# Designed miniproteins, single chains, continued (5), part 56

Each design is a single chain, and the fold is of that chain. pLDDT is the mean over its residues in the fold that is shown.

## One batch from the design tools (miniprotein)

Design m18065
Fold by ESMFold2-Fast:
Structure m18065 (fold): chain A 100 residues (1-100)
Amino acid sequence: SIRDEIFADVLLLAVGGGLLLIARKLKETDPETAEELERLNRELERAWVHDRSRVPEVLEEAIEFLKRVKEKYKDDPELVREVELLIDDIRALREKLEEL
């Protein structure tokens, strides 16, 4: 339905925004992790526009990378919460795509 497509687009914006927010926070202290988050966002945007069949693969790659970020920064409760919220948004987007 049109509502499901709009909701998927909103979740995509939330996921992209979350990836870039975490990248921005880490850019000065961990530029390699920031660059990988920015790369994942670019791959997600490209897949969404040009090859939607690849979106689930990019989302899974993002979840696995974010789990590593969460473990690396486990002593930063604010960053851990932002990573957990982003993983939840990615899972919600994956579920919505399976319904379409």
Scores: mean pLDDT 88

Design m18066
Fold by ESMFold2-Fast:
Structure m18066 (fold): chain A 72 residues (1-72)
Amino acid sequence: MVEEAIRETTEYLTTVHGVQEAEARAAAENFIGENVTYLDAKGVKRVLSAREAAEILKRVADLGVEEGAALR
């Protein structure tokens, strides 16, 4: 489990961008989880490391948290 990265990302989204804690935590858990997969520019599925996921989420938060909050 990546509890530390989830906690840190949730805290960043709530304190810096004012995202509601429950939604920020759900976004972090879904994105940072052990088997996070994404499609690269060529449509190839890749497994994302927890560290890389946290960095991407922080960058998305800088754009107004839209993508980080838009989870199912």
Scores: mean pLDDT 56

Design m18067
Fold by ESMFold2-Fast:
Structure m18067 (fold): chain A 59 residues (1-59)
Amino acid sequence: MLSEEEKERILKSAEEAIENNSDPVVLRAVLAELQRLKEEEPELEERVSKLINRVKEKL
């Protein structure tokens, strides 16, 4: 399991990548990482799902 610091870092990096990128290759990589995080840390489902939806809206 990831530490709270690692979870926050990953989520913050994903948020920044979504905001600063419109490249489908980058967005798909972020989407894959978020989907993996959702499976590994189910307690983050709401927060991760919100980010996944934002990525899908940009694709």
Scores: mean pLDDT 78

Design m18068
Fold by ESMFold2-Fast:
Structure m18068 (fold): chain A 111 residues (1-111)
Amino acid sequence: RAARAAEEAARAARGAAATARAAAAGEGGAAGVAAAGAAAAGAFAAAEIARRAGEEPGALAAAEAAERAGEAAREAALAAAAGDWEAAREAAERAREAAREAEAAAREARE
């Protein structure tokens, strides 16, 4: 249960990181920004489910990392929409880092 929720949080975090990177690169224009925002919302939702499903450290860590990935993806989308490509790239890099942390935490939750 907790391991599955952690895996879903990690999957959502990876989606947020991928869409944030695309938005920071100017891919898809306004649609790319919208996709990053939607992926951020998904990451937050998955994180909430992981927090509720698991009181174990791995599940909670995956939830926290997914929340950071979602927040970074949202910041990347807003920066890209404003034409601040430097801020968008920095936010996309934070989203990527958080996604890796979520994947590591999900792996620990399986043990």
Scores: mean pLDDT 83

Design m18069
Fold by ESMFold2-Fast:
Structure m18069 (fold): chain A 79 residues (1-79)
Amino acid sequence: MAEEYIEKAEELIREAEELARRAEETGDPRLVREALELLEKAAEYLVKANEVATPEQLPRLMELQGELVRVARRVAELE
């Protein structure tokens, strides 16, 4: 359960970061919007993961939360 949510959040964060990179190169506001939507979905999965996570999974969740914040800040700079 938690592992599935963690994997989905990780994938969404990676996709959002790639969209942010492309938005930086092209200036396309649609890519910024899509990146924000993916980050919102990733945050939802991280909340679900935290509800069912074991103590052993907490370090990975903390790292992923840090990555979410980093990518969100990167996208915010493009708005």
Scores: mean pLDDT 84

Design m18070
Fold by ESMFold2-Fast:
Formats: sequence, structure tokens, C-alpha cells
Structure m18070 (fold): chain A 71 residues (1-71)
Amino acid sequence: MVEEISEKLKKNFDLDEIEEILKEAFEKIQKKLEEKGITAKSLDEELIKKINEELIKEVEKLIEKKLKERE
């Protein structure tokens, strides 16, 4: 899944565009964490894994959204 998303990013976007997508995805994850009351001190290995999984999903959503907006 991670490798597949990386391929989609490289195929459809420039490095600058990829950086923008990643920043937007991180911002969305940060907002979700704040809404759940999760702080840096609450981060454990299990939660970090879940955050990475959610980050991947948000990146995938942004890729699809950006591709649709281009058409």
C-alpha cells in the first residue's frame, strides 16, 4: 500500500506538489488528533502505527481529489 501510493505520487505529481499533498495530509491528521484530545505525551507505538495508517489514507484521498480537480 505505501509503495503503491508512492508510485501514484511520483507518476502524477512533481516534488513540490507531493510536498503540498503531504503537508495537507499532516494538517488533517494533526486536527484529528487535537479533536480526540491526543497530545505528544499520549503517543505510544500502537498509536503511532494508527497515525501512519490514517496518514496514508488521507494522502490517497488527496491524490484522488487532486486528480479529479485537474479534469
Scores: mean pLDDT 74

Design m18071
Fold by ESMFold2-Fast:
Structure m18071 (fold): chain A 55 residues (1-55)
Amino acid sequence: MPEGLKKMEELNDWIKKNPNASEEELKKLAEELGVGESFVKHLQKTYQKLLEKQK
């Protein structure tokens, strides 16, 4: 999608389902979706914190 919004939503959904994904997996996903690695890592941290509230 040229907007990039759909790929961002896919990224968010994937991170939410895989909050403990390895850095290698996050880097590969970031490259495939054309998003920043730092952004992907930030999203993972955000979802990990949300999950901690549910523990």
Scores: mean pLDDT 73

Design m18072
Fold by ESMFold2-Fast:
Structure m18072 (fold): chain A 116 residues (1-116)
Amino acid sequence: APLVQPGDRVGVVGTEAAETAARVVARGLRESGAEVIELRIVRDAADIPAAVEAMIAAGATAIVVVAEGTPAAAEAVRRAGEVARAAGVPLVVAPVGDDPSVVAAAAREAGASNHA
């Protein structure tokens, strides 16, 4: 997967509701050989796009977003995807609702693609 390639610098953004899943995703990415440069937990899903922009400015080459399945989180994820696409940085979405280990495995296998 792209996220396990040497030299990949991954930013992970999670909401407070998804904090445990975000930490499991970050751990799974590190165990798969990716460099996780930042794990940021935001209080509101609306803060996700700004967090993604900051991580890209810090040199992230890929972004993983871990968020709850609410309409507000889905909108914030779409906006974050627009920010990442404008910067040429792949963004992967790992939804919360399943076993966090399954979410981490899906994020590793999906790599840096914009598909869930």
Scores: mean pLDDT 74

Design m18073
Fold by ESMFold2-Fast:
Structure m18073 (fold): chain A 64 residues (1-64)
Amino acid sequence: SKEELEKQIEELERKAVEAFLAGDKETALAYAREAGKLLEQLGVSKEEIERRLERTEEALDAAL
């Protein structure tokens, strides 16, 4: 269901933040990509998902 997908996305985004705070860029990006796949199932465009991933990677590069 949509509600189940939204909960999974929130959990993956939380894990991505935890990995980021731990200094693990690769793990943070991996969780962000998995959340992106679920966002596609909810109808979010590939363009929007790619923009989110690009911003995440830029933030990680600046901080780590």
Scores: mean pLDDT 79

Design m18074
Fold by ESMFold2-Fast:
Structure m18074 (fold): chain A 75 residues (1-75)
Amino acid sequence: SLYLEAEVEIGLAKLAYGLEMYDLAEEHLEKAKELAEELEKRGDLERAAEIYRELGILYKALGKEEKAKEYFEKA
């Protein structure tokens, strides 16, 4: 499941963030973004929006306000 794969990537990003491994956290967020874009392309807009919302929350936690805004707008 693309959605499950995206949730795993979000979980890995959260773990990396908690370990203060911020570059690794952003790498996993980028993978989750690619999976959300594929969900959107396949018409799974609700699940794509859910992943975009989680991306917005985590980018905001990382201090990436502009990226967070982009993803909240996509949700």
Scores: mean pLDDT 89

Design m18075
Fold by ESMFold2-Fast:
Structure m18075 (fold): chain A 117 residues (1-117)
Amino acid sequence: MATSVERARALAEALRSKGAVLVAEAVSPAGWRWGAAADLSDLSDAELREWARLVARGGAQAGTEARVTATTAAGEEYVVEAGPDAPALSAEERERAAAALEAAFAPVSEAVAAELA
């Protein structure tokens, strides 16, 4: 059975042909790994980069090591890595990151995954 990280990478490969893509990967102190991918083609390159930073810092604040890769519509790759020493997110930054992650990942349904498979 594929891991969440393997699924996130496979989905990101499929989504790159359709525009901007964000891939988030995190490792907990207990060694648990998670991965997620989203189509963020509606965001500007600047917004996509800000999102990558907020997601990576959010993961680091939770005590994980987080790596976020954002690929712009122009094909530019932007990588953000954050560890436990990263500056903590403000309450507003955390709320924005959470709301926007919820919005970005919510459209990635089984129907979208099936279409891209």
Scores: mean pLDDT 64

Design m18076
Fold by ESMFold2-Fast:
Structure m18076 (fold): chain A 78 residues (1-78)
Amino acid sequence: SEEEAERYLKLGDEYEKKGDLETAANFYRQAGRLYAELGDVEKALSAYGKAANLYRQMGKDEEAERVAKEAARDVSSR
């Protein structure tokens, strides 16, 4: 549900503020997946983008690339 996706976004924001970037990235990624399932492409890309940015900040470039590919795949369903 959209409310569930919003909860994951909020958890991501809370953990990012605490400096737990890995946990924050995981919550943003889950929010992106849920928004993509709901057909909310704009919110999905925003959430996935936040996750990818945090992985890059942690030096996890391969994981950031995986998130970007997941985002493209999940929102490219026509």
Scores: mean pLDDT 85

Design m18077
Fold by ESMFold2-Fast:
Structure m18077 (fold): chain A 80 residues (1-80)
Amino acid sequence: EDVERAIKRIKELLEKADKASPFEAEVYTALALMIVAILLRNGEATKEIADLFKEYAEKSKNPLIRETAKRAAERVEKAI
């Protein structure tokens, strides 16, 4: 339940980042990564989170988001 809410917030933040200016995109992406870090510390990271970041790594028009999402997906995959 808390994990589902966290995944929804990560998705919303990545959607905002993909449509934002470069600086705003960095801020939204950082917030999404903060949520991922909390889930990883709690042992609550899931494959759904990794898959979400893989989607943005492939389809985002912003190279910062693509690179950051790729690394985040790899980190989550290693933890689960």
Scores: mean pLDDT 83

Design m18078
Fold by ESMFold2-Fast:
Structure m18078 (fold): chain A 55 residues (1-55)
Amino acid sequence: SKEEELARLRAEVLRAMGELQRALDDPNATPEQIDALRARLGELVARYRAVEAEL
């Protein structure tokens, strides 16, 4: 169901947020790694919003 897809996307968003936060706190993280994590989080949020709009 779309509700189940939304719940899965929510979990993925939370995991991506945690990964980005850890990278931002890591002095060894590169700008390229941070940009990739931001792009991934943005894609997941956009997918979440698209599914939510169909409910």
Scores: mean pLDDT 87

Design m18079
Fold by ESMFold2-Fast:
Structure m18079 (fold): chain A 70 residues (1-70)
Amino acid sequence: SAEDAFAAGQAAFAAGDYDAAIAHYSEALALAPTDAALRAAALSNLADAYEAKGYTEMAALARRGAAAWA
C-alpha cells in the first residue's frame, strides 16, 4: 500500500539510507495519486532525503510540490 511504502521510506531515512528513502517515498506517491495528505507528507519527506544527499534543487522542487498538495 501507499502507507506501507511511506513507512518503509521513513524507516530507510532513520537508518541513513537516503537512496532507499527516495525510492520508497517515490513509490508512495505513485500508489497515492489523489491522497492529498499522503502526497504532501511524502513530498516533504522526499525533500528531506534529497537535502540529506545534497540534491538541493530536487529538495526545493519537492518542498514546493508538498506545499501545493497541502
Scores: mean pLDDT 86

Design m18080
Fold by ESMFold2-Fast:
Structure m18080 (fold): chain A 103 residues (1-103)
Amino acid sequence: SAEARERMLELLEEIRELLEEARRAVEAGDVARADELLARAQFLLHEVAALAEAEGLDELLRKVEEISELLRQAVLSTDPEERLRLLEKALELVEEAIELLRS
């Protein structure tokens, strides 16, 4: 539905902001803040996944699952450079997910 697409867009835009803030937290060495932001992003990604599945948006669901896996790996990483690479990849996939909903 149009309502579901608008909700998914709102959630993905909030996820993008959270990931950009998490990247800054990693750069500042604030592990606790980065982990809190990533946990919030994971919670919102779970909502997007549920909506994508309900709407039959298989390509979007796959991208959301990839983003979730990258964030899981970022939380488990003790290397700031690896965390930043994973977050940059996740941000690219979020932009692709937003574009899928706009097309």
Scores: mean pLDDT 90

Design m18081
Fold by ESMFold2-Fast:
Structure m18081 (fold): chain A 65 residues (1-65)
Amino acid sequence: MVSLETGRKILGIGYGIESGEIEFKVEDGKFVITTLSPSEEARKRAEELAREFSELTGVEVEVRF
């Protein structure tokens, strides 16, 4: 189900890429989010965004650290 909260999560992915905290790419038909920061906060953010994005798109999302 798409909601305002889900839209905000998508915007968060873009902001993470722009700030250099997250790298986003497509690999073998799935989305891959790589956390570029060693911080626990960046890791949790990446995992949350991956979950929301997977729910929105129905595509598998992998988080790498």
Scores: mean pLDDT 64

Design m18082
Fold by ESMFold2-Fast:
Structure m18082 (fold): chain A 106 residues (1-106)
Amino acid sequence: SDRAIARATAVYLSNLTGEDLTDDEDVIRALEVFVRGTRGLSPEEVAKRLVELADKLTDVPEWIREGLKKAAEAGHLLPALVYLAWAVKNSPDKEAFIAAIEEVFG
């Protein structure tokens, strides 16, 4: 399921960063929407849409938005997903953030 892939991704990102991302339901939900929305997209299209998402995240700290954008432009999907997780955690409106992922990838 998309949720199982999202949870497995959160485990992997947690191991990569040393931060437990598996306990954050907003992170899991954001990854679930991302997994669902990227189904059937090329890696190049995924990267392009992550850049578009970063440009929409005006309420997220600049260093997180810039990190997401640079990782996506470089084709570094795993670092981009780390910044995506940090972006949702640091978003003042997590529902609006998840809706933005659905808009960009849905």
Scores: mean pLDDT 85

Design m18083
Fold by ESMFold2-Fast:
Structure m18083 (fold): chain A 62 residues (1-62)
Amino acid sequence: MSKEEAEELAEKGRKYFEEGKLEEALALYRKALEIEPKNEEARENELEVSVKILEKAVLSVV
């Protein structure tokens, strides 16, 4: 698998994150990391999405 494939998946993840589709964004970033585990941007974005999912879940019950 190529670096371009990992970047494509990360870009789709970013789009879903912008749309508020956090679980879909997380899945796409994880796929990008399966292709390129050293992709720092995808790893940071995965962590950010994970935090936003938890934050949204906590705030949504109030």
Scores: mean pLDDT 77

Design m18084
Fold by ESMFold2-Fast:
Structure m18084 (fold): chain A 62 residues (1-62)
Amino acid sequence: MSFFEQSLEFVLEKVRELVEKGDYDGAIKLLEEAIRSAEWAEATEIVERLRKELERVKKLKE
């Protein structure tokens, strides 16, 4: 397992915690920041997984 995969799991766990307490804006912000970092690192698979989660959280915000 790569360092980026482990970091992805940590980010997704924090996103779940924020969603559970109703902080959708915080979850969206965290995902957007994580996507920017992954794009800078050219971690394409991680970017795709984070973008999928971002769309899911945005759908839940309403």
Scores: mean pLDDT 79

Design m18085
Fold by ESMFold2-Fast:
Structure m18085 (fold): chain A 82 residues (1-82)
Amino acid sequence: VEKSVIGDLLYIAGEVSESLGDLVAAARSYLNAAEYYKEAGDKEKAIEAAKKAIELASKEPEDNKEAQEIKERAEKLLKELE
């Protein structure tokens, strides 16, 4: 499935960004992966990716607006899946 493949690529991009210490980029990639997995109907992978996005975004300071937006979107997505 096309959307599942895009999800896999975004998840890998998240892993790469995380390994480089770019937690905001990693969280965004995992959030995007979760959205594509949800559209593909892969609930399990979507939940996993959304939880990774929340975890990494939560490590950023509260004044990091981008990280807070990622966290809010990932939490909303997770509630829709669970």
Scores: mean pLDDT 84

Design m18086
Fold by ESMFold2-Fast:
Structure m18086 (fold): chain A 94 residues (1-94)
Amino acid sequence: ASPEGREALRLMMEAGAYLLAGAVLYVVAKKNGEITEESRPLVERGLELMEEASRLLAEAEAAYKAGDYERAKELAEEALRLAEEALRLLKEAV
């Protein structure tokens, strides 16, 4: 297996984990009534970043399946960056 392919897969898995953590945090916070008018803009920005990260992760998966591991890695790195930022914003919102 190529080093690039292994790294792309690792980054894709990590981005997916951050997206799952953000989704769980949002659902729990919403259910517990922790989203206030003051926190709403941070929540909305976090959700926008999660949506963007999800799109990039889907593109990374498509590139990986096509054997373009370099592109998959670049897309996965950006997806991870956005997913990490989204989780940070959601944590600050609650």
Scores: mean pLDDT 89

Design m18087
Fold by ESMFold2-Fast:
Structure m18087 (fold): chain A 56 residues (1-56)
Amino acid sequence: SEADARAAAEEVKAAGREAGASDERIETLAAAARQAVLQGEDAEALVAGIKAHLAA
């Protein structure tokens, strides 16, 4: 849903800021997460994967 996509994007933005990612990278990851959730991807699994990638 739009709400799930928005929530995923906001969580990715928060994770990106915590990881010290650039604003451009944060916006790119958040946009990608939103689109993937809108296309039927599992929001929780997607956000967890992005957080793991940012922590590496």
Scores: mean pLDDT 81

Design m18088
Fold by ESMFold2-Fast:
Structure m18088 (fold): chain A 74 residues (1-74)
Amino acid sequence: SRADLEARLAALWGERARLVAEFEAGRLSPEEFRRRMTALADEIAALVRQLTGDEARAAALRDEELRVTDALVA
């Protein structure tokens, strides 16, 4: 259902927040952080595409998440 997709999206945003906190605390290597953030960005974008039907919005969100990840690692 739409509600199930929205709940999954909320859970992924929560996992993203936890990954950022763990990386900032020094508990994740930059390589592991990049891998996990990329996987999350792909999953979030796929769910946004399913929920909205807006492929451009989903792609833009994915690209922004990858830019943020690169900025945090640099």
Scores: mean pLDDT 88

Design m18089
Fold by ESMFold2-Fast:
Structure m18089 (fold): chain A 85 residues (1-85)
Amino acid sequence: MEEAVRKLAEMLVREAGLPEEDARAIAEGIVKALSDVDPEEIIKIFELDDALRTLPGMMAREGRSVEEITEYLIKRIKSYLDAKK
C-alpha cells in the first residue's frame, strides 16, 4: 500500500511534472478508491499507459484540481481492470 502510493507519486512527479504534494494526494486517492485492487496491478497499468503518466500534468496546467485529476485517473484505471475480467 504505502510503497504503491510512493511509486505512483514518483511517476507523476517525474513524468507529469506535478508538485510532490499534489502527486502524493492523487496517488493516495487512487489507491483508496481502488482498495479492492492489488496495488501492483495499478502500478502495471500506469507503466502500460503513457496518458496516465503525462495527462495529469497537462490537466494541472489547464487549472484542473487535484480532485478532478484523481477522478479522471480512477475512471481510466477502472476501464483497464474491467477489460481484464
Scores: mean pLDDT 80

Design m18090
Fold by ESMFold2-Fast:
Structure m18090 (fold): chain A 66 residues (1-66)
Amino acid sequence: SKEEARKLLEEAREAVRRGDMERARELLEQAKKTGGVSDEDVEAALKALDDRVRALAGLEDLLQGL
């Protein structure tokens, strides 16, 4: 659901802010499984995790799109 995806994306954003990229990756994979966010958007956010600033921007875009 979109509500479940939103919660997981908010938790992923907080993980990125803490520098916990492994936890952020796990949360993004869970968000993908909810069907509330497109697979393409989640995979773009996953690829951005190597760059913290880009990862935060991508997560903000996903949250605004929900």
Scores: mean pLDDT 79

Design m18091
Fold by ESMFold2-Fast:
Structure m18091 (fold): chain A 60 residues (1-60)
Amino acid sequence: MKLLVEAVEDYTAKTKEELTIKKGDVLEILEVVDEYYVKAKNLKTGEVGLVPKSYLRLIE
């Protein structure tokens, strides 16, 4: 089963490893990296990278 999340706010990548997301983007969680970050795939762009957990919510 895919873990799907939605971006609650825009986030601009600060490093090459981070993912830029827009509010309302749907992402698949690939890996929980640490307390602050997940590795996710943006389903709109196909890009993969690290995103802050605080910018994401689980889809119901």
Scores: mean pLDDT 83

Design m18092
Fold by ESMFold2-Fast:
Structure m18092 (fold): chain A 59 residues (1-59)
Amino acid sequence: MEIEEIVEEGFESKEEAEEKARKIIMEAKEKGLRVLSAKVEKIIVNGKELYKATVTIER
């Protein structure tokens, strides 16, 4: 089995990052993939506060 980390960043709100993580989780489950973890983190890019969503799946 292959472990894949799906990373989406550049969200201006925590809510947008959480929504994206939920969609990734739902799509993974619909494909029969196991979701191992999901997290949303605040990041600083060029002095701007943004959010990052990370979902780890097993194929």
Scores: mean pLDDT 82

Design m18093
Fold by ESMFold2-Fast:
Order: C-alpha cells, then structure tokens, then sequence
Structure m18093 (fold): chain A 56 residues (1-56)
C-alpha cells in the first residue's frame, strides 16, 4: 500500500510540475509550483498523506 501511495503522489507531483511549466498566468504558475512542493514534502514525510492530498 505504501508503494501504491508513493506512486500516486509522484504522479500528482509530476502533473503539478507540468501545470506550472505550461501555465501562462504567473499567478497560476506559482500556485501549481506551490502544490508540487507540498506534494513533494508530504511524499518524503508521509506517502499515504501525500496520496490522500492528491486524491482530494
């Protein structure tokens, strides 16, 4: 289960990174980058919490 949670969180992190890179609006870009950072931090500390956040 932890491996599955980590996979889900990593996928969400990647999508947030892509959203930040593709965003035209600077505010949207910063928001997506912040989301990616939150997922990355949660993934390192608690992969299950990171997956739950990604699902929300």
Amino acid sequence: MEEEARRIAEEAYERSREAAERAVDPAAQLTAKHEADLIKELLEKDPIAAAEYARS
Scores: mean pLDDT 78

Design m18094
Fold by ESMFold2-Fast:
Structure m18094 (fold): chain A 69 residues (1-69)
Amino acid sequence: MGEGLEEFLEKYRREGEEAARRGRYEEAARIYEEALRLVERVMPPSPERERLLAELRELIEEARRRAEE
């Protein structure tokens, strides 16, 4: 099982949320992009993977949008 993956995803989620909370949206986007790449590399195709990828893409889009405004 991907034990390290769960820990890394929780870390990325916390760090991304903190960066966004501080208005560091470019940093938040980079953190979420790193999490997205990790999920793509280590998770096999599954409903859970697709849900996580969709959630991360939405977070990246939101952070990028706020960084440009």
Scores: mean pLDDT 78

Design m18095
Fold by ESMFold2-Fast:
Structure m18095 (fold): chain A 104 residues (1-104)
Amino acid sequence: MTLDEYFERALARLAQAAEEYGLPDDFKELVLSTARAFFRHVRARVAAGQITLEQAKALLDEFVAEIERVLKEAYENKMSLDEFVEKLSLVIQRFADRLRAAAA
């Protein structure tokens, strides 16, 4: 599977998770736009030879799992969009830091 195919499957999985929990479209759109931004950074690091394809796939698997957990918590705790944005931002910051560390 190519890295692009891996990204497409990850996006589909995240969209399905949001829909399965019946979360408002704003939550789904925020997750998908955020995931696309992160995927572009991962792709750029792989293209630059800064991380391996195996490292990229492992990081993406952990990222998707963490976002799925946040979506589940949003459903279970009836999170507002503002609370969700704050929680999602912390996840994104952690994975951006991990991507930088992996590329070092």
Scores: mean pLDDT 84

Design m18096
Fold by ESMFold2-Fast:
Structure m18096 (fold): chain A 60 residues (1-60)
Amino acid sequence: MTPEEARRKRENAERAGRDLGRPEAAEKAYQLGEKAVEAAEKGDDEKANRLLSEAQRVAG
């Protein structure tokens, strides 16, 4: 996973949480997505994928 791809997925997860009217969930999803971007920048694709999956789960 590229850092650019991780950033796009982070934005999608945060937006999903906002669209559902769950600002706290959207914030948590964004924070998990930021950690995923950091993992992707370090080349840890496995960690990045796990964090993004968790962000999507939290967002709903």
Scores: mean pLDDT 82

Design m18098
Fold by ESMFold2-Fast:
Structure m18098 (fold): chain A 70 residues (1-70)
Amino acid sequence: EEEKLLEEAEKLGEEGIKVGKEKGNEELIKTGQELLKVVDQTRERKIPYSVALPKIEELTKKIKELLAKL
């Protein structure tokens, strides 16, 4: 369901920012902030879910790749 995906993306974005700050990884912090912004814009209906989904998937993949390299 859409809300579950947004909640999972929000948690991952928050984790990315937290780990990025702890490890001094600026790209991880920026990517996490970008993911949270897309989630917020989707919840506020500033962008439709169909436009948000590919952006969330790309940012989620990037955060996972950055976390895996740590």
Scores: mean pLDDT 84

Design m18099
Fold by ESMFold2-Fast:
Structure m18099 (fold): chain A 77 residues (1-77)
Amino acid sequence: KKLLKVTIKSPKPLDFTPIIQAVEENGGRILTFSSPAKGVYQFYVETDNPEALKKALEKIVSSQGGEIVSFEEVDSI
């Protein structure tokens, strides 16, 4: 599996349900999530399919008016 750090900006609160579903569908799980600043959401997630997960998250986040600011493979949290 790959460990990813995902940062999302959204002008409104995100609906996390489709995000969690997309992670699980791609063989992953969310390890942590936080909001370090207003309208900024940060996740550490593990997955077997990073490219498929990235595409799914971009679609979900953009449908809610948000944007993925970074999608980074990392060695540790």
Scores: mean pLDDT 80

Design m18100
Fold by ESMFold2-Fast:
Structure m18100 (fold): chain A 76 residues (1-76)
Amino acid sequence: LKEEIIKLAREARESKDAKKALELLKEAEKKLKELGKKAQEDPSLEPELFETLGEVRELVESMPEELLEEIAKLSE
């Protein structure tokens, strides 16, 4: 699950299309929510969740500003 989430975020970062990047980020968010629910049931998964969130954040923050701006507008 962690690997799938990171892969989706990485593909979004490398995407040249804001709509495609948003779709990939939405899939990553869906899987992140699934991981979050599992971590609530099993606290031993909490480090995995925080590591995944950190990696996704780094990937998103490294995306071009213009791409992030277009994604933000599309997600409204």
Scores: mean pLDDT 76

Design m18101
Fold by ESMFold2-Fast:
Formats: C-alpha cells, sequence, structure tokens
Structure m18101 (fold): chain A 85 residues (1-85)
C-alpha cells in the first residue's frame, strides 16, 4: 500500500500531484463547512490539513512522507463519511 503510493507519486510530475492533493484539501474543507456533525467536521478539516502537508512534501521531494500523509488524509475522510451515515 505505502510502497505503491510512493511509486505512483514518483512516476507523476510533482506539480501535478501537488495540485491534485491541494484540490482534495479544498474539497474536504468545503465538505467540513457543510457538515452538521462536529466530529465529522473535525475529521474533514484534519484530513484537509494532511492533504496540504502531503502536497508540500511532494514538492520538496519527500515522497514517503507525502504518501503517508495522503493515506492518513484518506482514512480520516472515510471515517468522517461513516459518521455522517
Amino acid sequence: MLEEAVRLLKEREPEEVAEGLLRQAELLERQAKLSKNEEAKKLLLEAARLAREAAEAVLEGRYEEAARLALEADKLAKEAVEIEK
């Protein structure tokens, strides 16, 4: 899982990957603003923060850290969705 994420990041242009992660962060922040559940909102905002940190890590060539941050952001976003059910 992590090794596959690192390989994917290295095969893409860093700027393109960073743009995707920043777009993900923007969508998560937007979902947080629309959420009526405080726990889900907190998880979405934390996921957005991690996605932004992952984008910065990619631009700095820190692919292993970027992959870990991106995977954690995805986990928190999925947890928030489960709370909203």
Scores: mean pLDDT 82

